Designed miniproteins, single chains. Designs and how they scored, part 43

Each design is a single chain, and the fold is of that chain. pLDDT is the mean over its residues in the fold that is shown.

## One batch from the design tools (miniprotein)

Design m1479
Fold by ESMFold2-Fast:
Structure m1479 (fold): chain A 71 residues (1-71)
Amino acid sequence: EKYIQATVKAAIDILGLEVAKKVGKALREYAKTHPLTVENAIEVTRKVLKELGVSDEDIEKVINKARELAK
């Protein structure tokens, strides 16, 4: 949960609320059937953001900010 909350906050700050809602939903759905490690959460986040057309640079900004917030 801490990493999901951090990722959603990072996504709000960098990409806005609508994209952040989609990322949070995808991470929570993934966590129901798979172990939510930091590595798995990062990969789910990358996949969702790429599908939404977010640039690789902005995806890395979200991931880096989420890591900072999850400390």
Scores: mean pLDDT 80

Design m1480
Fold by ESMFold2-Fast:
Structure m1480 (fold): chain A 62 residues (1-62)
Amino acid sequence: SEIEELKKLLDRHAAIKDKLRARRDRFPEQAPVLDEDIAQLDETLKPLYDEYKKKEEELKKK
């Protein structure tokens, strides 16, 4: 379903962020670039997360 696909997409990006944080811990010299990448992912995912929550709420109503 559309909601299931959105959730999977969000979960995959969460895993990517975890990998970026792990890399940041190993290579602190790269922190500014990695922090920027993480912030960019968060900005990209916000509308998808909002859409997921809106659809979830609509399904519970009807």
Scores: mean pLDDT 79

Design m1481
Fold by ESMFold2-Fast:
Structure m1481 (fold): chain A 70 residues (1-70)
Amino acid sequence: DKFAGWNKEALKEKYPEFYEERLKVDLSKPFDPSASPLLQALYALERAKEAKDAEAILEAGFRVLELLLK
């Protein structure tokens, strides 16, 4: 849908580091505790989405936003 695509492109343009770190997320690999806090939060978010855990998705999502907004 047009609004979903617009929001995705707007986020990509405003937070390019977010999209670069997201590309580093590999769920087939074990969690890397030495990764950046943003990469750790993105990994947790993708794991929560895979598990369909709404509470975990919200917690990880808020953590990602907190790290991006500073």
Scores: mean pLDDT 67

Design m1482
Fold by ESMFold2-Fast:
Structure m1482 (fold): chain A 68 residues (1-68)
Amino acid sequence: SALLAEAVEKARRDVAGFIKYLKASEEEKAEIQEELDELAAATSEEELLAEMGELLETVKEAYERSLE
C-alpha cells in the first residue's frame, strides 16, 4: 500500500540520517548505502518488507560493532 511505502521511506531517511553518527568503517557505510538504494528501488510490498528487514539487520550489526 502507499502507506507502507511512505512508512518505509521515512524509516530509510531516518537510517540515512543515523549513519552519520555511527563510528562505522567506510566499507560498512557503503554496504548500508547499497541496501538503502535497494530499498528505494523496491516496487512491491513484499520487496519493501524484505529489503527493510535486510537493512535493519545490517544497521544493527554495524551499530553493535561501533560499540566495541
Scores: mean pLDDT 75

Design m1483
Fold by ESMFold2-Fast:
Structure m1483 (fold): chain A 60 residues (1-60)
Amino acid sequence: METVRVEGLSVEQQIAYALRAIGEFPDMEVKLVEGGLEITYVPSPEREAFVAELKALGEA
């Protein structure tokens, strides 16, 4: 299992992506943190792509 913290997200992005994660990845654990999300998951191409998308948003 992997745990990743993604920072630099707006409140709207945090809510939208947390809801998306719950809907698409039922085994993914998502915690809201100040300015971001903390995600615990089993690595897969789809989950890695989701995390990469979040990181890109935080770095933009």
Scores: mean pLDDT 81

Design m1484
Fold by ESMFold2-Fast:
Structure m1484 (fold): chain A 90 residues (1-90)
Amino acid sequence: MLEAARALAREKLAAAPPEELERIRERFPGIVAEAGLLSRATVERLLREDPAAFEELVVNVLAAQGVAYRAHTVDGVSNEEALKIFLEIL
């Protein structure tokens, strides 16, 4: 669900040190542009080959959609669950 994807993005952003947050923002235009043209096959490939890039993609897609993040507690989301949530957004 979108709410769970927002929670995952918030958890990553809240836990990220300033340097990592800057790296996410630096990658923002490229990842956002890619996300706008993503197919299921591209998303599944990223999850298999680079789970960290997949997590960055989820965070940046939500930011590009103008999603307002709210503080709340959620259970940890696995990469498989993150993929499922992301596919629901596409």
Scores: mean pLDDT 49

Design m1485
Fold by ESMFold2-Fast:
Structure m1485 (fold): chain A 66 residues (1-66)
Amino acid sequence: MKKIILEYPKTSPAARKLTEEVAKALQEENPDAEIEIKETDSTTGKALFVPKSGVAGIVAKVEVKE
């Protein structure tokens, strides 16, 4: 079973919305995958996803386990 974990900083409403949209798209592409969304109090997360929208400070961590 494929598990995808998405993390976003709780201080960024834009990061939250983008993470939710990414989660929906990933669930549609991978219906058997388990998708988990986590909010963090930290902005020190590694930037694994940076939106092309140019919104600074949006950081998301993507972890895939199989």
Scores: mean pLDDT 58

Design m1486
Fold by ESMFold2-Fast:
Structure m1486 (fold): chain A 91 residues (1-91)
Amino acid sequence: KIEELKKEILELIKEIKEMIKNSDLPEEVKEKLLELLDKLEEAVKAQDKEEIFKILGEIEELIRPVYDQLSEELLKKLEELGKKLGELIKL
């Protein structure tokens, strides 16, 4: 089941990356968020729970000032990502 969860997480990250690229977020936020999502993909592949937790915190801090600029769909996808990553960390 861990391999299925990892695949779901990686697909979700791809979806979120495309949504970010097409969003109205500031360029600096987009660049940094995409960088963090790339690092998150590698951490998920490596099953590096400490790195996953750290990157999630960095994403949360980055989006906090621009929270009002995030679409409802993007917010839901980010919440889903956090939930699935939380499940992976507990395995």
Scores: mean pLDDT 84

Design m1487
Fold by ESMFold2-Fast:
Structure m1487 (fold): chain A 76 residues (1-76)
Amino acid sequence: ERAIEGLEKVRDYARQGKFDEASKLAEELAEEVADTEPWLADFARGVSKLAKEGKYDQAAEAAEGGIRVLRERRSL
């Protein structure tokens, strides 16, 4: 699943302190899903903002939360 894989990479970059990479990847994910899943695009933009602000734990936790929600929704 492209969106889950994208958020996992954002989470991993944030945990490694690679905020520029995490922010850029989150923005790319938001652009990819803007037309199909607007809520996910808005969420990914929020994660990108947290990464740009250097909020390590918050960016990683937000990405993990998004992964959990997507996994639950895709089970339907």
Scores: mean pLDDT 75

Design m1488
Fold by ESMFold2-Fast:
Parts: structure tokens; C-alpha cells; sequence
Structure m1488 (fold): chain A 68 residues (1-68)
């Protein structure tokens, strides 16, 4: 079983890695890639799962607005 700290660290690493992957994906627009890159950096400083989720949701809303 993972400790709370290890669980948060694992989730942070996974979400930051996913955001970095999208930031490097040429199928996304430069503006979308910039949003993912910013999200990856913000996630690295998050201390709770709730903060990580909030950052991811904000990035998702910004991407959705660009596609609307």
C-alpha cells in the first residue's frame, strides 16, 4: 500500500508527464501545447490531489474554449 505522500507524488508525476506529452504532441495547435506546458509546470508545485485536479480541469476548460 502507498502512503498518502507517495500516492500524491505518484499522481503528480503521472499528471505532469501526461501534460508534458501533450505539450510535445504536434497534432495539437501551438496555443493548446502552451496550455499543456503551463499545466505541467503548475502540477509540479501542487501538494494535494485536489490541487492537481483543479489545475488539470482549468487546463481542460481553456483547451475546450479554444475548440469551441
Amino acid sequence: ALSEEERIASYRETMAALARQYAADPSFSPEERAIYAEAAERIKTARTVEEIVAIANEAGRRIHALRA
Scores: mean pLDDT 84

Design m1489
Fold by ESMFold2-Fast:
Structure m1489 (fold): chain A 69 residues (1-69)
Amino acid sequence: MDEVIDEWFARLDRDGDGYITREELRRWLEGMGEVSDADIDRVFAFLDKNGDGRVTREELKEVFDELSK
């Protein structure tokens, strides 16, 4: 079990609906350092495979699984 993903998801999902919005992701990334709208759009487009404007925990985990190979 990846506690980092669970902690990040809990912090990003402020309304507890089980999804991360682009705005929540943007605010979190801005807190980590300097980030452009283009960087946010790129990350969100990669995570939001459905194009519904929301990122699921599963989609976020897939990114970390790819980076951990």
Scores: mean pLDDT 67

Design m1490
Fold by ESMFold2-Fast:
Structure m1490 (fold): chain A 90 residues (1-90)
Amino acid sequence: LKALMEKIRELAEKALKSKTLEEAKEYGEQMVRTAEELAKKLPPDVAKKLRTMVESLRINMENSKTVEEAKRYIEGFLVGVEILVREVER
């Protein structure tokens, strides 16, 4: 759990520092893949919520037209994942 969550934070930090939409989307896709691995290690109810958030991020990233728009979705996703993982860790 901690290693995958740390990787998601690292990818989000890189995405938020991206200078181009393409770069932000690439890190966003890596966050999606890492979050899918995280979902496999979570309780079923929490995993379902995370998968719904992953699908929303995927759709939002595909539809993003600016790097600022993409960064907003990445920030929202990171906050949501932090909340879900915090509830599971204790």
Scores: mean pLDDT 84

Design m1491
Fold by ESMFold2-Fast:
Structure m1491 (fold): chain A 53 residues (1-53)
Amino acid sequence: MKIVEKDGKKVLVGTTPITSVEEDIEKYIKKYGLKGEVKLSFGTMSAKIEIPV
């Protein structure tokens, strides 16, 4: 996962396998101390994750 700037806002963006999506999200929420909404877009085998920083 990488922190990217979208429209002047910092967002943590990544793609993770569906089988590990919950584990990856919890790991990054803990690492960055995030309390905001997690945005998920599910594909067939992977999820796209956006978490505001």
Scores: mean pLDDT 71

Design m1492
Fold by ESMFold2-Fast:
Structure m1492 (fold): chain A 103 residues (1-103)
Amino acid sequence: NFEEALKLLEEAIKLLEEAIKLIEPKDPKAALEVGITLGIARIQIGVAKKFKDKEMLIKAAELVIEASKKLIETAKKLGLKEALELAEKALELAKQALELAKK
């Protein structure tokens, strides 16, 4: 469950990074803010991997959920369908990762 949660979070972050690339030309501030949040989540994932730290993995999942929700809102506002689909898929993966990490 820990390893599966980790893989889902890493996949979610990759999808959000692709969504950020699509958003950046139209809203560079939103792209930067979410990029910072994902950077923090990546550090927490690194700690979780190294120490098998379930609490850090949960914190990372919560940040990825927050980042996904912000990108969904931004993509809707900007009319970016591809970015919206990427962010929505990332949200579902991050939610699944959070539930697996709690077990």
Scores: mean pLDDT 90

Design m1493
Fold by ESMFold2-Fast:
Structure m1493 (fold): chain A 84 residues (1-84)
Amino acid sequence: SAERELAELVGEAARRAAEKEGLSEEEVEEAAERARERALEATRLDPETARRYLIGGARLALEEGAISEELAERIIEAAERVLA
């Protein structure tokens, strides 16, 4: 399921961003769970808006050094599969 893969990758990105900010383990897990839910909600928007949020978010996280280039590419590929 492409949607579940996308949600897990977005959750992982949020986890890494929260860890970089020095949040607690509990707060990191909360951030990851919220990000997964928001990613799934974004896939229900029109494709242009969903693409902007999901791909734009991944690119911003990469630019801010919160995630690796590899993780950003995986999120973008998963988003394109869901929104195709």
Scores: mean pLDDT 83

Design m1494
Fold by ESMFold2-Fast:
Structure m1494 (fold): chain A 87 residues (1-87)
Amino acid sequence: GPIEAAVAAAREIMARRGTDTLTRAEAAEILQRHLGMSREAAETLVTTVLAKNNTDTLTLEQFREAAEIAVRTGGEVDDAAGVRRVL
């Protein structure tokens, strides 16, 4: 499904870079491309997940959580507080 496709894309980027984390920009692009999120919604979701975890990059599991939220909310997130209530 769309979450598995997004997670597979995340793994590919990690493997290509030789890292176990995604940057904010990489995560937001995958959410836009694979889950149909707007750029603003994807950036808001990624920023909120990073803030929750007090980190600058996302692990594969943190990215999976973001992808699950994106599907649950229909790809739209209006604000960081809304995302935090779902996390």
Scores: mean pLDDT 80

Design m1495
Fold by ESMFold2-Fast:
Structure m1495 (fold): chain A 77 residues (1-77)
Amino acid sequence: ATLYVGNIDPSVSDAELGMYFVEIARRKDPNARVVAIEWLDETSALVTFDSEEHAQYVLDSQPLVLRGKELTVSFAD
């Protein structure tokens, strides 16, 4: 249930990234959660969801844009 997310603006915080993805997942299920965020560097992170269905919905919701930059999103597992 983990997505690789690249091309993140370096000014984006854990809270902003988590809120962005949880808001998208909650369009499908209001109980959807981001359970972990692991930064790989300043512009890429692993975002873990509570279920594969919620991660798939986020992936299917592309293109995803944060701070004017289109995110690169794929399954990490």
Scores: mean pLDDT 84

Design m1496
Fold by ESMFold2-Fast:
Parts: C-alpha cells; sequence; structure tokens
Structure m1496 (fold): chain A 120 residues (1-120)
C-alpha cells in the first residue's frame, strides 16, 4: 500500500539522518569536551528526531501524506536552526566536516519530502 511505502521511506530516511547526526555528535564531543551548551543542543536534536519520526509515522499509517510532508518541512527548518547553533560553537578544524554532514542531512530530508509528495 501507499501507507506501507510511506512508512518505509520515513524509516529509511531517518536511519540515514540518525547516522549523520551521530557523526556530528562524535565530532562535536571530541572538539568540545564537557561543553554543556553543545550537549544541550545535541539532546534537543535527538528529541526533535524522536518526536518528528514518531508523529510522521503515525500520519503515514493514517494515509495523511500531506501531514507527513508538513512535519518533514518543519523538521528540516528546526534541525537546520539547531545545526547552525552547533556550527557557531564549533572550532575551525571541524567546520568543513560539519558543513558536509549538515548538507547530507538536508539533502536526505529533501529527498524524503519529494518521495512523499509522489505518493500524494
Amino acid sequence: SKEEEAIKLIEESFKKIKEKLGKIADLVRKALPNNKEAEKLLQEINDLVVNSTTEMLELAKKGDFEGAIRLAEEFKKKVSELLDKIKSLAPKEIQEELAKLYEEILEEIEELIKKLKELS
């Protein structure tokens, strides 16, 4: 069904997003050991991913693909704001690698949005 396809797309996209966010967390923790502001931002990103994934999957199960798309667009906006704050704290030596991972995350979200729109 379209619902099963949407669920699979969301799960596969967020698996890739989580892998990239894990790499960001590792880079940030190495460069900024015991930085409370960085840890708070990483926790906010983790909470955003969990909450967004849960709600998007519930909407997909109900066939509300427009709702899932809106949440994906909102997730993109919110995660971008949090990642920008992390970049502002990051030392110069990790800026290029963070920027690359940031772009890969945004590209994955855009691909998810595109594929969900094709189901609508």
Scores: mean pLDDT 91

Design m1497
Fold by ESMFold2-Fast:
Structure m1497 (fold): chain A 97 residues (1-97)
Amino acid sequence: MEEKKRRVEIANTPVNEDGDTLLHVTIKAAEGMSDEAKLRILDAAIEDVELGADVTRKNAEGETVLDLMERVTKGGSPEIQERLERLRKLAEEKAAK
């Protein structure tokens, strides 16, 4: 579908002067949210990576989406840590092409 291609293109395109992709901005917005909101954002991030979003892209601060997720999820529930591990593993599988 054209929508999937556009979603991936947008997800991989910087949306601000800091070089953040939409996924970077979404993860940063999760900081200070409830565990339920963080889980929803993590599940959305996993889905975007499965659809082809590039989690290896660094922003101007040199941070990848995985780096931001690790920071935002620090001290989170076991469910949040499970989602972080799943995303990390998925990103490694996608990078091994």
Scores: mean pLDDT 71

Design m1498
Fold by ESMFold2-Fast:
Structure m1498 (fold): chain A 59 residues (1-59)
Amino acid sequence: RQAVIDFLQREFGLSRAEAERIIDADDEERRAFLAERGLSPAAQELILREIRRARGEAL
């Protein structure tokens, strides 16, 4: 969990609250948030993959 929070803050400039919000959200909410931030589809998929890995989600 902390490693993904640190990754999101370092690489994408998210606040701790934003990183925690997106980690605890479902995939639909995560995608909507990242799209609103103007991140590319490739960056969105990278972030989703790291969140799923940190949570032990095998998707």
Scores: mean pLDDT 74

Design m1499
Fold by ESMFold2-Fast:
Structure m1499 (fold): chain A 91 residues (1-91)
Amino acid sequence: SKLEEFKKDAERMLSRAQALRDEAVTLAAEGKISPELAAEVQREFDALQRELDEAIKALENGDYEKAQHETAHAIGHLLRIVGLLEEGRLA
């Protein structure tokens, strides 16, 4: 079903974001990025998780427009995490 496919995609996105967040924690502990950058990654991760949870709830309620909106926001947070880590690694 569309809901089951979305749940699998959301789980994959969350797993990717978790791996990046864990990398940020490790890099900060090693002094390779600032603690402030790691904290920003954590905030973006928390927002991504909330948006994916809201997208799943919207799909379960048949609100496809809300699900699409929340998913787009979650993708934006994932791209921000990637950008923050790449910026931190290049500094």
Scores: mean pLDDT 86

Design m1500
Fold by ESMFold2-Fast:
Structure m1500 (fold): chain A 96 residues (1-96)
Amino acid sequence: EAEKIKEAIKKAVDRNKNVSPQLRKLAEIIEKSDSPEELADALLKAGIVTPEQAERIRAAESLVDAIVYALGFLSGKTLEEIERNKEEIVKLLLEA
């Protein structure tokens, strides 16, 4: 459920005093987004992702997938790295 992942991200950001302003802004946008398209548009407008990265986020099959791509791109990971580790990333987010 996207709702559980949104809650996990919010809790992780709130617990860490050294979270970057970009990561905090990303978490805020994720919380307010209800679709891949909405997330992609908001992140592009905020200057957090490139147009190419935003297009990939928009094309995601679920909001959960879109969130995983967004977090991966912000952390400097390539699309291939994100896709390879997608299940692990989702598991870590749900365990937070």
Scores: mean pLDDT 76

Design m1501
Fold by ESMFold2-Fast:
Structure m1501 (fold): chain A 72 residues (1-72)
Amino acid sequence: SEEEKQALLEEIRKKVKELFSKYWENLTDEQKKEIAEKVNELIDALNSGDITLEEAKQRIEEIEKEVKELSK
């Protein structure tokens, strides 16, 4: 539903802000660019309806895991 999509977009924005606050300074400029591009692609795909809500949830979890791994 549109309401579920908007709720997920807000959760994604919140999670991205939290990840950047905690881990962003530990990433290289190249890694920062790649992560930012993945986040923007996810938001755009979800807004355009090119992906399902379930796919969007999986993608943000994958991005979170990648950021945490790269920050080690």
Scores: mean pLDDT 82

Design m1502
Fold by ESMFold2-Fast:
Structure m1502 (fold): chain A 95 residues (1-95)
Amino acid sequence: MEEEAKKLLEKAEELEREARRAWHEGRHAEALELMAQAEIYRGEAYFLLGDYDKALASYDAAITYAKRAARLGHPGAPALLARAEANKARVEEAK
């Protein structure tokens, strides 16, 4: 589980670097979508590590980014929002 969590955290860091680049290039909706994905991977990693409070915080951040991306009209944002909310519910059931 630690190696799987590490891979998820590495994916989250890669997505954050892509998001920062996208934001600087004026692709704001895409940058927010990438940040939502990064926070979903962080939530999954913390859930695997048994850190439910950090997992919930990451999914809440993902929900916030996905809502912002949706307001900018990003077509992928509703699916990310649903995914983050479903993953958050799973953590609440595990607590």
Scores: mean pLDDT 86

Design m1503
Fold by ESMFold2-Fast:
Structure m1503 (fold): chain A 77 residues (1-77)
Amino acid sequence: SSMLELFIKKLEEAIEEKSSKLEVEQLVGVMEIAFSTQGEEGREIARRIAEIVEKHRDSSPEELLKKLLELLREFQE
């Protein structure tokens, strides 16, 4: 979907630019809200984003971004 493509691009940019913790937290918040409004599949993606964020809250921003990127690519056909 176009939303998956947009957030995949944003996650890749955040990794390349070595985004700060605050910038990563803002991106995650936007993603969770955006996907939660996109029907059943979007709500599933939002739940899995929240699970990854919780499991990686003590990880580096780069590790969190990479795990989120892997998740979104899994849903991209």
Scores: mean pLDDT 86

Design m1504
Fold by ESMFold2-Fast:
Structure m1504 (fold): chain A 78 residues (1-78)
Amino acid sequence: MSNEEIAERWRKFIESYPFKSEEVKKLLLEGAELFEKGEYEKAAEMFRKARDLALEKKDHESYTIAGMMEKEARELAE
C-alpha cells in the first residue's frame, strides 16, 4: 500500500470519527497531510502531539488512534 493511500485512509477516518477534542482531530489531520507529502518525521511529531493532548484530556480512544499513526510514521522516517 502506498504512503498516499495510507494518508487518504487516515484522513477519511479522521474526518468521519467523532473525536471528543477538535484540537486532537486538527493535529491528526495535520499529521496525515505531512505524511502524504513524505514528511514522515514531521508527521510523527504531529501525531505525538495529538497523542500527548489526548492523554492530558484522558481520551483513551484518541490516544490509541494517534499512537498507531505515530508508530507508522516513525517506521517510515527511518
Scores: mean pLDDT 83

Design m1505
Fold by ESMFold2-Fast:
Structure m1505 (fold): chain A 85 residues (1-85)
Amino acid sequence: MSLKEKLEYLANTFKEYGSSISDLLDQEEYDKVVPKLKELQKKYDFILETHYVAPGLYRIKITATDKTDLDKVTKEILKIADELG
């Protein structure tokens, strides 16, 4: 699965359920994605959690709060997917 496909899955699952956990990210994918999601948190309310699985392997979890605009956050993550894919 490409990084774009991983982020599209993350975004679409988040829109449907209000919470999403990514597929496995390698170190390069993690280093590209996490800073962009942290920048997104400056504009939009959502919870970002990073899970260490093994050396060089991570998962990202995003969770909506009562203040989260699900549609806007989803669209911004899909833009990040296009930029990084």
Scores: mean pLDDT 89

Design m1506
Fold by ESMFold2-Fast:
Structure m1506 (fold): chain A 71 residues (1-71)
Amino acid sequence: EENRKKALEYYKKGDYKKAAEHFVQAALDYIKRGEREKAAEYFRMASDFYEKAGDKVKAELYRRLAERVAA
């Protein structure tokens, strides 16, 4: 929950890179708790925000990770 709130705060400031980083941390928290579907959702959000930030390498990395976690 903390990482989700921080991600939304950075998104509102237009800091897509920091928003993506906090969405990744939220996804990792959900993995630790066994909530794979929510983790996949947050990895997809991180991927989208890395794409907006111009980081295509990290966008692809987290897109693939979301697919793996959802499987």
Scores: mean pLDDT 84

Design m1507
Fold by ESMFold2-Fast:
Order: structure tokens, then C-alpha cells, then sequence
Structure m1507 (fold): chain A 87 residues (1-87)
């Protein structure tokens, strides 16, 4: 599977989780997917995945009146780890 195919797979999984699981479960799943992506995808593809997951989760949170802070914290942690892996 290409890095781009793996990214699309994770994005699809995040969208399904947001539709069918609790917010807390969706955040936990997104965190696991981002942790895996940081170590197994090229940094550029990992950042694309991070931005897409951030967008999906923030849109969902805003639509449902859920807190944005956990999503932003997760995204910041993932970006720091991607930057650390590039160094």
C-alpha cells in the first residue's frame, strides 16, 4: 500500500469513527492513527494526514458543540513529533 493510500485509509477510518463512535473514542483512535503515521509515513504525508484529521475533527466538534481544545492539543503533539523525527 502506498503512503498516499494509507493516508486515505486513515482519513476514511477517522470519518467513520466520528459518525459511529463517541467523541472520546474518536479522539483516542485519531491519536493512535497519528502516532502510527508519524513513524511509518514520510513527514510530508504524515503532515497531510494530520491536517486532514484535524479538519475533520474540528468540523465535527464545531457542528456538535464539543470542545476543540483536545483536538488542537492532539494536533500540536503530533506536529511536534513529526518535527522531532525530521531532525
Amino acid sequence: MSAEELREHYVAAARRAAATQSFEETLALAGLMLAHAVYHLPPEVARELLEEIRRILLEYARQHGLPEEPILALADAAEREIARREA
Scores: mean pLDDT 75

Design m1508
Fold by ESMFold2-Fast:
Formats: sequence, structure tokens, C-alpha cells
Structure m1508 (fold): chain A 72 residues (1-72)
Amino acid sequence: SAKHQKLLELNVIIAEANTYIVRAQRNPDDKSSAEKARELLEEAKRMAEKINASPSLIQQIENQLEKVEELG
């Protein structure tokens, strides 16, 4: 279904955001990685809300956004 395909796409975006979070943690002077992670997670949150994803998945995205805010 279209919803299933969007859930798979959403998981890919979340995984990509996580790679940028790891990069930001390893190089705190590189603010571009933190900004890219934030942009990807904001996109993921919008997609998750639009497709009515599980509350647990939305909470996971929100928790990662909070983590990115702490990175600057």
C-alpha cells in the first residue's frame, strides 16, 4: 500500500538523520551536520504526522529532535 511505502521511506530518512547526529557528536565544530539532521527529522515528523504513523514512532522522532537541539 501507499502508506506502507511511505513508512519505509520514513525509516530511511530517520536512518539518514541518525548518521548526521553521529557526525555532529564526533565533530562538534561542524554545525552543518547538526543542521542537516534537524532538517531531515523535521521532514520525517511532517511525513509521520501526514500518514498517521504510530505514536511511538512520532515520539522517537521528537526525542531525536531534542537531541539535535542539545548539539546546537
Scores: mean pLDDT 85

Design m1509
Fold by ESMFold2-Fast:
Structure m1509 (fold): chain A 72 residues (1-72)
Amino acid sequence: DERKRMKQLLIDAGVSPEEAEEIIDALENEDWQRYSVLVTAVLLRSSSDKRATILKAIEDVEERIKKLKELK
């Protein structure tokens, strides 16, 4: 449920559903190499205005995952 909420935040920012799920998986598993590749690919394909929105959504998701890991 929390995972679906985070996925929706990325989708609303302009990330595809498949890419959003992979980014969340990479963050949850602390797979920084995969995370960097996925985020870079999304940002490079996006317009400059959408890049700012996507970065903000990624920051929100990263903070949420961090809180979920620390609180549980």
Scores: mean pLDDT 79

Design m1510
Fold by ESMFold2-Fast:
Structure m1510 (fold): chain A 75 residues (1-75)
Amino acid sequence: GSEFEKLAEEVKKLQEEIDRLAKEIGDKYGLTPEQIKAWLKNPWTLALWAQMNGDKETARKILELYELKKELEKL
């Protein structure tokens, strides 16, 4: 059915976006995407650290990655 196809496409898109953002953040700090995803257990600490270092763009990306992961968990 079209509804299951839409859900499968949404899950795939969210996974691809999560992987891309995790890689972008990881590359900036010399970390693997897996390490960034592990830090999402406490995303506020990582985002606050980035913001305190004047890196508001990366702080925003960390929070965006966390929201994407939450959306994936809802599906």
Scores: mean pLDDT 76

Design m1511
Fold by ESMFold2-Fast:
Structure m1511 (fold): chain A 98 residues (1-98)
Amino acid sequence: MEEEREREEKERLIEETERLLRESQELYDKTAALNAESGPKTEELTDKAGLYYAGAHAAYERAKEGDVEEARRSLRIARHALEQAQRYYEEAKALHDA
């Protein structure tokens, strides 16, 4: 019963992490598109956005094979990556518009 509940919780956490990673990927792609137009102005922000996305994706992959605590950690990392992706996209957009 408890092991079944932990499996169900892990599955829900993994599904939420996947949703956040998809949103982060969309923001990263938008930042990369701005970098393609702006060149050196946004390169550092694009690199940072990519690094956060890559780290969150690696944590997600580890969580799929781990326990419920790994899944909880992966979700926290994905939430942070999304926050950073949004910030870097807004900064890149401001630099592109300047």
Scores: mean pLDDT 81

Design m1512
Fold by ESMFold2-Fast:
Structure m1512 (fold): chain A 65 residues (1-65)
Amino acid sequence: KKIEAEALEGMLLMMASVSKDLKIEEEGDSIVLTAEKKTPIAEIAAKVGKEYGELAGKKFEVKYL
């Protein structure tokens, strides 16, 4: 569970590093993914982030601008 959560977190950070349109912020018990548009990369990041949030016991939210 720990290594799986860390792997998903790393995957999210990698996607945000590759795409300028993605921003990931953690605030206490919440994880927020912000995307400029609903793009294929943003949709994949949203799925990965949701799974990471479930494993980490945090709330996951996605925002499209």
Scores: mean pLDDT 75

Design m1513
Fold by ESMFold2-Fast:
Structure m1513 (fold): chain A 74 residues (1-74)
Amino acid sequence: SEVKEEIRRLFEETRAELRARAKAAGMSPVDIRTLDGLIELAERELLEDPNATLEKAQKAVDAIRAYADSLIAS
């Protein structure tokens, strides 16, 4: 479906972006692993949901980005 393809692209871009930012910020391997796990879990849940929307995916990504920002700021 178009929505599932858009969700996959969003998570692919988000994963690349957050990994690059985490590495640049010197984030610990444990924190990077936690971020990877959160991204993987959110993507899986949305792709398995037949009623998933791009809006739901964007909210999940925004929450993960906020968490990443909190780790970098700490």
Scores: mean pLDDT 85

Design m1514
Fold by ESMFold2-Fast:
Structure m1514 (fold): chain A 64 residues (1-64)
Amino acid sequence: DAVAELTKITLVDEELAEKLVEAGFRSVKEVAEAEPKTIVDKLGDAVSEEEASLIIENARLLLE
């Protein structure tokens, strides 16, 4: 379940995970490899660029 996987990222709740899956991010690795602007452009007002940067960093830390 992609939503359940993405909720393992700190700051990603179930609602945000669903939006990430709808935007095409189906794994922690795909989020970790994304650019903050790409996440903001796809999710709109759901996250700021600063929040997107933190989510990406948290995804990268989760993969270590």
Scores: mean pLDDT 81

